# Designs tried in a protein design run: designed miniproteins, single chains, continued (2). Part 106

Each design is a single chain, and the fold is of that chain. pLDDT is the mean over its residues in the fold that is shown.

## One batch from the design tools (miniprotein)

Design m7908
Fold by ESMFold2-Fast:
Structure m7908 (fold): chain A 76 residues (1-76)
Amino acid sequence: MSEEQKEFVKKAEEGLDGLKKYAEELKKQGKTQEALKLTQQAKKHLEGVMKKANIPKEVQEKLLKEFDALIKELES
């Protein structure tokens, strides 16, 4: 990966960590549907951006699995 791609991945991971905290707070407030929609929209947006930035498939799959794990946690 280029340095720009590495920086992008780092920021995406940081953004996902922030999203996890925010989604969990929404769930505590009884706003589980809002948390799910936000997480699903963020996943689709990131997937599109990663494809355009030509991020390696293995790295894309790793980040998308993190979103899928969060979605499952929110549905529980």
Scores: mean pLDDT 83

Design m7909
Fold by ESMFold2-Fast:
Structure m7909 (fold): chain A 77 residues (1-77)
Amino acid sequence: GLEEKIEEILEELRELLEELKKIAPDDKEAIFEAEELLGLADIARGIGKITNDLEFALKKLEKLKEELKKLLEEVKK
């Protein structure tokens, strides 16, 4: 269901952060930005759970995943 999709995206976000840390361990600004995106994802998941609006949480997590992927692409340059 939606909860399973949310957990899948959260795991994907964690994996993207670990990849960023491997590629650019000294890019403190990029790492901090990525950690902020994961923090926002955790907040969105919490809001979805409290309000029983998992569709809202899922959409927010999808946008945050796109932003983190963009950050990872920028770091690879």
Scores: mean pLDDT 85

Design m7910
Fold by ESMFold2-Fast:
Structure m7910 (fold): chain A 85 residues (1-85)
Amino acid sequence: SREEALRLAEEGAKLYEEGKYEEAAELFEKAAELDPSRRAMLLYQAAVAYYKAGKKEKAIEYLREAEALDPSWKASVEKFIEAIK
């Protein structure tokens, strides 16, 4: 549900602040599955967390998926990808 997706995203944000990046990314992924209306944003958040966890290729994959789902994220995605090359 959307409510469950929001709860998972909030929990993911807390884990991210604690430096538990891979766990945070997994919660953002679950939230993205449950809430199609915020999927691009949640996949972008998962990508940032995966990058911090050292999973660069998975981060780039999710950034491109977010951009494809919602082109309004294009500028943020391109800036992030250029920064991590």
Scores: mean pLDDT 88

Design m7911
Fold by ESMFold2-Fast:
Structure m7911 (fold): chain A 70 residues (1-70)
Amino acid sequence: MPSVNEEYEELRELVVEAGLDESLTEEQKEEIKKVATEYSEKAEEAVDKGDLEEARKIIEEAKEKIKKIV
């Protein structure tokens, strides 16, 4: 299973790629940043509690939401 660090790296890469995508509107890019920020904070809270499985689910949900915006 991918580690929480690998999930974070995938999320970061997705956000960077979306930021460089000229086919996306400024509003779509702002929504992607907002989703990434909010879910990263929730995932970090889960990591702090030792709940790595919950952290992975939170990051996966963030990736799914970003893919839906794109």
Scores: mean pLDDT 78

Design m7912
Fold by ESMFold2-Fast:
Structure m7912 (fold): chain A 69 residues (1-69)
Amino acid sequence: MRTVSLDEFREEVERWLEENNVPEEEREKILALVDAVIQAVRDGASAAELQALFDALVEALRAVNEKLR
């Protein structure tokens, strides 16, 4: 995964959170998970480590969607 792609991914997540008026508290948690994924990629983390971080991110997004429902 390229740095350019990771920066764009973070921008897209930020935009989605803004468009859906996600509370600051949840927004910070999701962005922290995105930053953790980016950091893990840069550190050469294993596929298993990246999958665990991505699963956590997906769960956080799902929880936010349920609260907004």
Scores: mean pLDDT 76

Design m7913
Fold by ESMFold2-Fast:
Structure m7913 (fold): chain A 55 residues (1-55)
Amino acid sequence: HMMEMEKTREKLAEEISKEYGVPKSVALATLDALADAGLDPEQQREAARATIERA
């Protein structure tokens, strides 16, 4: 089971949504794309923040 990855993704999406004021759906979509690329949760956090800041 990938329960740890699922929980991490949801927590990261909430934190990013609150920090940058973007909808949670946008944060989730960004994290999902990064996970599809095979990035670790820590790498996903950094890359997602950079991607959202760019948007």
Scores: mean pLDDT 70

Design m7914
Fold by ESMFold2-Fast:
Structure m7914 (fold): chain A 64 residues (1-64)
Amino acid sequence: DEEERRREEIREINRLIGRILRRIGDILQKLLEAKKAGDEEAIKKAEEELEKANREALEELKAL
């Protein structure tokens, strides 16, 4: 009973997290490239993008 409900919730959460992680991964790659290049403007932009993506992810998770 409770175990089955928990499994369904975990599956939904895993699907959501998968989509979120994909987006965050893309931004992280951008940040790594910017850091390698020493481009302060690109680093700041990528950091802001990452913070925004994290906030959106938390809001999405909170709505569950």
Scores: mean pLDDT 82

Design m7915
Fold by ESMFold2-Fast:
Structure m7915 (fold): chain A 58 residues (1-58)
Amino acid sequence: MIRLEVVAEDANGVATKLRVFDEEGRDLGDITAAGPVSPEAARALAEHGHQGQADVEA
């Protein structure tokens, strides 16, 4: 239902940046991930990311 597209991967082939689409195909934006991400977790991260993303490294 929720669709994820890999935008970036680390040296181990693990997705580090994903583009998230909801059930209507609406673009929810990009999220950063470190390790395994479920579709539900990815959706929550995208929704929270839209309200303010803190830079870990400026």
Scores: mean pLDDT 65

Design m7916
Fold by ESMFold2-Fast:
Structure m7916 (fold): chain A 92 residues (1-92)
Amino acid sequence: NLAKGREALDKKDYETAIKYFEEALKEEGEDNVEALTGLGLAYYGLKDYEKAVEYFEKVLKLYPNSELARKYLAEAYEKLGDYEKAKETLEA
């Protein structure tokens, strides 16, 4: 399911990517970083920035040094108009 999720992301089929990454979390565990990151990216692509924030925060809680998750979390906060949280995210 991780590979199918990545293929769907590459094709910008975000709804299909979400389905496969949710199945990957069930099979690989709720803390699977590739699946959580993929869900964040897919929700960001759908412009569901609140859900994108939720998943990238989960990634950073498990892996605080994830530059990719920090970057997209800050971008999602900017899209939500929360420039203060975006700045804090990049400075952390």
Scores: mean pLDDT 84

Design m7917
Fold by ESMFold2-Fast:
Structure m7917 (fold): chain A 68 residues (1-68)
Amino acid sequence: SRAADLDAARALAESFPGARVERVGDDTLVVTFDGDVRVMTGLALRLIGDFPGLEVTVKGNTLTIRAR
């Protein structure tokens, strides 16, 4: 389900050092990362691979994860 996928995606994001995860509404997570942008890129690739039903958008030091 969308909620289960978002909860799993949140747990994955929280496992990355330096990631700060915030839930925005019922279908969106915002991950802010202060530090090495390459670590954040690794998280984005993991999310895209593990959760093909979720939309992942990268902008600067922020990842937006949205249920489709």
Scores: mean pLDDT 79

Design m7918
Fold by ESMFold2-Fast:
Structure m7918 (fold): chain A 68 residues (1-68)
Amino acid sequence: SKKLREEILRLIGEILRLIGELFDLERELKEAKEAGDEEKVKELEERIEELKKRLEELKEELRSLPDI
């Protein structure tokens, strides 16, 4: 149905946005590690774990939708 297609596209869009954010955070984490900023490393690692949990949640939501 059109509604199911729209919901799938919305979830895909959210997943892609979060993947982009995760990529940026992982790049920033690498830079912080190279700079020896231990406090920033801890902060970024916590944010990355939180974002990964949200991504898994959205992936499960997408997987739970009926086949088209």
Scores: mean pLDDT 83

Design m7920
Fold by ESMFold2-Fast:
Structure m7920 (fold): chain A 88 residues (1-88)
Amino acid sequence: MSAAELAAGLRAAAEALRRAAEIMAAAGHEEVAARLREAAERLARAADLAAAGRVEEGLALAEEAAREADAVLAAHEAEVREALAAAA
């Protein structure tokens, strides 16, 4: 994987989390939405680091952001399922 490919993948992941945050906010789950937006911002920063050639730092930040997003989604699984079903 090139630095450009990694950066593109991380930007796509950030966009996916932003969309999830918008869905959660629309469903009234503002706290969950805020935490997902924070994880998305960290993934976007990780993409910028990768694009700048700081691949190891970008990967470390991306792993941290992914763990945070997974923890939020797991802790609020019922609310996430309800919001996603309503948005479909």
Scores: mean pLDDT 82

Design m7921
Fold by ESMFold2-Fast:
Structure m7921 (fold): chain A 61 residues (1-61)
Amino acid sequence: MTFTIEAEGPTPEEALEKAIREVQRALDAGLLTPEQAERAKEEARKLAKEGATRIEVTLPA
């Protein structure tokens, strides 16, 4: 299975906040391992640093 995290906001900071929240929610629901969650957070932060207001991270689940 693949799991995709998508978050969008009017600023990169808001998009990142939503992305981190979705990663945490998926981890709490057992959809991701801790390692997958850390990878997703790193990718989300990288995209936000580059000015992305829409963050998409696709992981094998």
Scores: mean pLDDT 80

Design m7922
Fold by ESMFold2-Fast:
Structure m7922 (fold): chain A 65 residues (1-65)
Amino acid sequence: MIEIETAAGVIQIYASVLGSKARVEIRGDKMIVTLESKDKKDLEQAKKVILKEAENVGVEVEIRE
């Protein structure tokens, strides 16, 4: 498994590239991602990418808007 800190960094970069503002907080084995975007499509795409990466690394993710 990848380290949760590394996963958080990757997720933050992906959200930024997809046009969303992301805040990532790590709480033990759980990652809290706060997303903001002017475009609903950008938010939806960022959510999909974040959830997929979390599943790949075995990290629990909570998405907030």
Scores: mean pLDDT 73

Design m7923
Fold by ESMFold2-Fast:
Structure m7923 (fold): chain A 89 residues (1-89)
Amino acid sequence: SAELRRRIEEGIRRAKEVMERALDIYFNYPELAEKAVEAMRLAAEAVRLGREALANPERAEELLAKAEEALRRAEEILREAEREIEERE
């Protein structure tokens, strides 16, 4: 469906953004490396779930909901890490 396709495309966009932000933190702030790694892990999980949703249309809603939750958690981790960086500057 067009809606399913749009959700997957949005998920890929968000995952790329999470990966870019997390890599920046990972290389520039060693003390926050564990948070960056967890955010990258969650983004990778979301991409895997999105791919699985394409292969299993009958489970697509469940899998995409899990992918979107993983991205939400990754984005929250990055916001907290970025807040810690701002408080130090």
Scores: mean pLDDT 88

Design m7924
Fold by ESMFold2-Fast:
Structure m7924 (fold): chain A 81 residues (1-81)
Amino acid sequence: SLSSEMEKLLQGMYLLAQEVKAGRLSLDEALARVEELYARLAPRLSPEEQAQATAVLGRLKAALRADDFAGLLAVLREASA
């Protein structure tokens, strides 16, 4: 099961992706905020969750840059399982 900190990270990433999808946040602003959220929460994660979070962050950035919202949701769904 995921920790509270990992759940906060994934939820924050999802909400930022929704703001980009809705046109309320630029890609550059969303990427900056995702990195700030990751930097704040990652030190509180277990080593296993830190590895997972690093992989999720990389895939999330790639999906956002590709305007691949379906791929972004798949990344977050896999991480939440």
Scores: mean pLDDT 79

Design m7925
Fold by ESMFold2-Fast:
Structure m7925 (fold): chain A 57 residues (1-57)
Amino acid sequence: AEPPAVSDESSISDEKGKKIAELLKDKSLSDEEIREKLKELGLSEEEIEELLEVRKG
């Protein structure tokens, strides 16, 4: 049987948000390294690009 297994509700999004903020705050990381880490957190390419723009501004 195919499990529906929908888990759109993320109660841990706050922790992901904090990790994202720490990555963006870390000046020692390149944009490429931040992009790689954000992908590991499950972020989309579009979200990563927006966050990198925020980091620049």
Scores: mean pLDDT 71

Design m7926
Fold by ESMFold2-Fast:
Structure m7926 (fold): chain A 62 residues (1-62)
Amino acid sequence: SWVEEVEKAAEEAIALDPSLREEAEKLVKEFREAVEKKDSKKAMELMIKTGELLQKAKERAA
């Protein structure tokens, strides 16, 4: 569930600003690794960063 939400946010950010593709894909990969390691603090940090990336993409599209 968390993985799908982070992936959707990353895909929306890339759709709004394709230049963010590498950064978005890196965040998703690191998030999956944090979830596999059960590192809740790191996973939360990466969710926040992905949300911030999406917000940045929305601001640049406006």
Scores: mean pLDDT 83

Design m7927
Fold by ESMFold2-Fast:
Structure m7927 (fold): chain A 88 residues (1-88)
Amino acid sequence: MSLEEILKKLDEYVDKAYDLYYRSVGIFPGFKPKQSLLDEYNEIYSKLKDEIQKYLDKFKSEKEKAVMTYGLKLLEKEDPEIFKQLLK
């Protein structure tokens, strides 16, 4: 699988996580999401992190590893905290 295909797959998973949030609150209405949706988001996030980690072992180029490492850091930063940021 190419790096571009992996990045597209990761974008699709991130979109699914945000869809769970938006399904609850709509578009930025300031509504607090339900705990069940946060739990689903956390599950998707964990799966994303594990999948990125698997791909790090397949790439030998320093550039490809750097991109994947950056993606992992973004997911760790965003975590459920993005819901808190959107609720400000």
Scores: mean pLDDT 56

Design m7928
Fold by ESMFold2-Fast:
Parts: sequence; structure tokens; C-alpha cells
Structure m7928 (fold): chain A 94 residues (1-94)
Amino acid sequence: GAQADAFVQDLVDYVNSSDYVNLSDLIQRLRRYLDSPDPRVRAAAQLLISRLQQVLQSQSQVSRSQLVSLLQQLAAQTQDPGVRALLQRVVDAL
């Protein structure tokens, strides 16, 4: 739907804007999606923020390839097929 499409496009555009992804900036950008009217977008944003906060404890930035790996791991681990599909769309677009 339109909310899922906006989430994917915004995340892809942000990640592709730089050779390195600043985790604090990405987390801050993702927080807007916690208020999304789409519950799958909210769930995907919450899951991704939680994982990125864990990574932030050891490093402040990730490469695009590291972010792709993190998204693939989250997609594989989630029990929600809608969240899995949404995360896979981001991976496929990166």
C-alpha cells in the first residue's frame, strides 16, 4: 500500500544518499514511521530501530552491505509475513 511504498522508498533514498549510513541519523529518520497508520510499517520500523540500537552499542555507522545483511537477518527472523515482505522489498531495492 501507499504507506509501505513510502517507507521503502524513503529508506532506500536515505541509504543511497551516502557511502556510509550513520546509525543515529537512520534511527531518528525511522522514528517517524512508528506513527504510521499501517501497522506493518509500524512493526517493521520498531523491529529495525531495535536492531540498529543494538548495533549502535559497538559502532556509529554501517556500510550499505552491512545494512543489507542486517535487513536480511531481520526478514528471516520475523514471524510476521507482512513485515518480512516489507524488509525484503528494502533489501531488493538496495
Scores: mean pLDDT 87

Design m7929
Fold by ESMFold2-Fast:
Structure m7929 (fold): chain A 77 residues (1-77)
Amino acid sequence: TPEELIKELEAEAKAGGLTLEQLVQRVRDKVPPWALYEAIRRVLEAAGATEEELRYLKENSPDSAVQKAAEDVLKRR
């Protein structure tokens, strides 16, 4: 299910070793479009993305779902 895929991706994010861009790409490859925003938000939180990294994604990501997810994570901090 999409929830199981998201949990697997959160575990990969927590383990480290991947960039935020690589994690987002994995979400895009595995998660259906209707769950994309939620999955990206949870992966960014699980990765422990810094405020600087989140601002970079909000301003520079070509994907509106990534921009929105980064903004929502920032608002929750």
Scores: mean pLDDT 82

Design m7930
Fold by ESMFold2-Fast:
Structure m7930 (fold): chain A 55 residues (1-55)
Amino acid sequence: MNEVEKQVGEHDILKFKDKLSEEEVKELIEIAHTDPKKAQELLYKLLEEKGLKPP
């Protein structure tokens, strides 16, 4: 990783893996590899649904 931009999306998802279901984490990581912006949006939505604040 030269710019570590991918790390901001993928690593943020993994930080919350204990707060998310295994299915949710898997889907977020798959989306992050295809569309990192959408993965971040979905992560924030899932955290909000659980009463957690987005990073």
Scores: mean pLDDT 68

Design m7931
Fold by ESMFold2-Fast:
Structure m7931 (fold): chain A 73 residues (1-73)
Amino acid sequence: RVAELLAELGRLDEELRAAAEAGDAEAVREAARRAAEVLRRLAELLPPEEAELLRRRAREVEESGERLAEHLE
């Protein structure tokens, strides 16, 4: 299950990169939002210390994706 979530995260990372290269602000927001969701799901499977790091990363991904999308507009 962790391997499946990591594979999904990898696919979303590629989608985010492709959207950014295409200048597609909405696709960037969607990919970042979905990546953050996967990170939060991964956090549920890990010890509290690691879980908090992933939840922090999820917030960072959402914020960075929004800033990037705004820059592309």
Scores: mean pLDDT 82

Design m7932
Fold by ESMFold2-Fast:
Structure m7932 (fold): chain A 60 residues (1-60)
Amino acid sequence: MKEILRLIGEILRLIGDILDLEAQLAAETDPAAQAAIQAQIAALQARRDALMAELRALPR
């Protein structure tokens, strides 16, 4: 039961991190730095999606 709330908390935290990186990306003008930030956003989105899948497929 507490595991669901923990997963939701982790997902919300990752969403916050993604939004922070998206704000940094919007302010960045260097293409190489933009690519690095985009790669970090993609990695966090993949982790978020994995946690969302874990939440949905919670073991019985």
Scores: mean pLDDT 82

Design m7934
Fold by ESMFold2-Fast:
Structure m7934 (fold): chain A 67 residues (1-67)
Amino acid sequence: TLPLRITSNEAAIAAAPAAARAALERHGGDVEAATEYAKKLLLSRTTDSVDKAAVIEAVERAVREAA
């Protein structure tokens, strides 16, 4: 289950695999579409104090690993 609010880089990294799996499920295994969806989903739940570049990197890695 994906957390509703992500307040740290560590929490974002921990949530990235769940976001990746949800994105791949939603987009039928399309890695490119899933990556964009997972980035938007996770970033929409992160607070302004989180390093968004680190979150994006974690999501991209998680999607590649889950695919």
Scores: mean pLDDT 78

Design m7935
Fold by ESMFold2-Fast:
Structure m7935 (fold): chain A 72 residues (1-72)
Amino acid sequence: SNEDAAKSAKAAAEAAKKGDYAAGGSGMHQRFLVADTEEAKELAKKGAEAAAKGDAESMARYAQQAFEAAGG
């Protein structure tokens, strides 16, 4: 089951839209650690990097792509 991973990615995208980069970055870092595919790891890494730079739009975009990759 990847339900928690999918929920985490969605929550991170919503946090980024609110400008909560700390919550978004933490969520994407967790996604990177638990990612079971190379694509999901790459997207989580890009999301975490965007959050670290304060780029809410890119962070939200990569979080959504990570959600899709985790969801199948």
Scores: mean pLDDT 65

Design m7936
Fold by ESMFold2-Fast:
Structure m7936 (fold): chain A 74 residues (1-74)
Amino acid sequence: DLLARIEALRAEAERLSEFDPELGREALETVDRARAYALLGPQSAAALVMAVGLVEEAERLIREGRERVEKRRR
């Protein structure tokens, strides 16, 4: 379920923003865009493709953000 993945990513992005506000905000914005396109999906195949791409980008941002936070703690 694409919307379930988006909700999970939003929670992870919010947690990231507690440690890295700049990157967390970018991840949250990406997740919010993914959600908007996913909701348009039944009306546009292009919107679904965009939503999936934005979900993958949000996953990459969150992963990189976690690595960045870990390095800063050392």
Scores: mean pLDDT 80

Design m7937
Fold by ESMFold2-Fast:
Structure m7937 (fold): chain A 74 residues (1-74)
Amino acid sequence: SKEEADELIKKAAEYAVKGDFDKARELTRQAAILYGADEKTAELAANTMVVGALLGKSAEEIYEAVKKFIEKNK
């Protein structure tokens, strides 16, 4: 569901800001697939999650950016 996908993106963003990029990528891919995205969009969403963290964005900012990316590209 969208609600389950949103919760996974929130958790992924928290892992990303803590530097756990492997967990952040995995949870983001799962969320994108639940949203109806294909594998390529899921991988790009995972990359967007990590890039946001590397740019020093907050978990909230990363969550919103990744959610918008998935909604636009699913």
Scores: mean pLDDT 86

Design m7938
Fold by ESMFold2-Fast:
Structure m7938 (fold): chain A 59 residues (1-59)
Amino acid sequence: SVIEKVLMHDLGLSEEQVKELIELIKKGEYEKAIEFLMKKAGLSREQAENIIKALEKEL
């Protein structure tokens, strides 16, 4: 819940987008999760990869 609020506030993601991102990570679909962050949050690939690594530790 704390990490979801951080993603919403810091990256400007909606609650629905945060849930979709978490689902992709839980399924091990990391390439789709990287692409999702790049498209929806406007992140570079390197920024998206770093966020996914951080989220993987919290999930």
Scores: mean pLDDT 81

Design m7939
Fold by ESMFold2-Fast:
Structure m7939 (fold): chain A 55 residues (1-55)
Amino acid sequence: SEKFKEALEEALRILDERDVTPEELRQYLKEKFPELSDEEIGRAVLEALGYRVER
């Protein structure tokens, strides 16, 4: 849970600071948070993108 929150915050930071694709973002998070599952990394990416493009 704590590592997931860190990954989500890192994803939001990266999306705010530079232009990355979802696949590039997922790869960065996987390398930085190897203890998180692929599903958790995918969720962090989706949630971060949701925050950025919320209607």
Scores: mean pLDDT 77

Design m7940
Fold by ESMFold2-Fast:
Structure m7940 (fold): chain A 64 residues (1-64)
Amino acid sequence: GPPTKEELRKRGWEHLVQGARAAEAGDYETAARHYREAARLFREAGDEEMARIAEGAARTWAAR
């Protein structure tokens, strides 16, 4: 069946972790991509607050 809201939030958090690791490694393009994917997943889960936080992170690292 379609993913649950809990599964979508878990995948969003996995992408936040991967984004943070990429940012620490200086791979800002990869970090921005992971943060954008996290935002998409949080939005699908109905977690608009986490989606906005992840979108903010993506914009920050894409501008580096």
Scores: mean pLDDT 88

Design m7941
Fold by ESMFold2-Fast:
Parts: C-alpha cells; sequence; structure tokens
Structure m7941 (fold): chain A 64 residues (1-64)
C-alpha cells in the first residue's frame, strides 16, 4: 500500500510537469509531496477541492 502511494505521487508529479498553469503545477506537486510523506488524507482533501473547482483545468487534473 505504501508503494501504491508512491505510484500516485509519481503520477501527480508527471501531471505537474504537463500542467500549463503554475497554480495547477504547484497544487499537483503539493499533492505528490503529501502522498510521499504518507499524508493521504490531506492529499485526498486537496484532490476533492480540485474536483469541486468550477475551473475545468483543475477538475481534469484530479480525474486521472
Amino acid sequence: MEEERKERAEKYRELAKKAKSPEIQDVLNTIAELLERGEEEKADEIIKTLKSSPDPEFQKAAEE
């Protein structure tokens, strides 16, 4: 399960590299760092906030 968290963190770092908006890039990197630290609940809260955003770019970033 810890390996699964690292895989998710890598996914978010790759998404951050592809993000064109610096704000989205920062949020995705923050999610990755939280997952790497084992703070899944905090990462999931941020992801939930992105999914609830009216901005389609933020919603798309959370839907991998």
Scores: mean pLDDT 74

Design m7942
Fold by ESMFold2-Fast:
Structure m7942 (fold): chain A 70 residues (1-70)
Amino acid sequence: SKDEQLAEQAAQIGIQTADDTLARKKVPEGVLEAIAQLTTSRELDRMGASTAAKNKAILQVAKHVKELTA
């Protein structure tokens, strides 16, 4: 659906931002999470995403950051 497409696009942007940040320098998990979530939220707002799409994207990004820092 459109909501799933928007959630996936925004999540991928947040995930890419987290990956690129770690590639440039070592950062604490909390800082990486804040950067990734801010990026994802801004993209979701630009896209006019639904609350369901926003919740899905934020959860995907949070899971990815946790896996990167574990």
Scores: mean pLDDT 79

Design m7943
Fold by ESMFold2-Fast:
Parts: sequence; structure tokens; C-alpha cells
Structure m7943 (fold): chain A 55 residues (1-55)
Amino acid sequence: SKEELLNKYLELARLAVANGDYAKAVEYLQKALELDPSNVEIAKALEYAKKLQEE
């Protein structure tokens, strides 16, 4: 389902962050936001991951 796929991308993004792979975290969060474009929490997480990738 859409919800299952969304949860999968969020978990993969979390794992990527834990591994210091911010590029992968950005990719998964972008996919999650595509599934739920109005989700403010995902949008904020994506912006934060992008900021960490730049540093």
C-alpha cells in the first residue's frame, strides 16, 4: 500500500542517517515526500538532511 511504501522510505532514510549517508537519506526523504507532498514533518526532515549533506 501507499502507507507501507511511505513507512519503508522513512525507515530507509532513518537508517541512512544513522550510517552517516546523508545523500541516501535525501533520496529516500524525497521519495517519501512524493508519496505525501503535504506532509510538513517529511519536508522538514528533507531540509535538515540536505543541510547535513552540505556540511
Scores: mean pLDDT 86

Design m7944
Fold by ESMFold2-Fast:
Structure m7944 (fold): chain A 99 residues (1-99)
Amino acid sequence: SLVEKLLEEEEKELSELVEKGASAVEVLEKKLELDERMLKELEEKLGKKFPSVNIAIIAAYIEEKKAGQEALDNALKNLPLTLETEKKIKEYIKKKKEE
């Protein structure tokens, strides 16, 4: 999975920075850089612009895994989202599946 590969690459690079004694600010700046790169790669793959990397990840996961509603609900449950954000993401996923 491209999504799984990109997430694993980000986690590894951020973990290596922490182990090297990078400051919290340096780690955050690197995360923002990696998130922008991931967003660009996912937008290129899906041929569509997204409002955030998290939404792009969910969209790519649906396309790659052909994830059923149960798998999507489980993924959303593990994200630190507000109820409003969760509702908007679920509406987006529903529309994407209907297209």
Scores: mean pLDDT 70

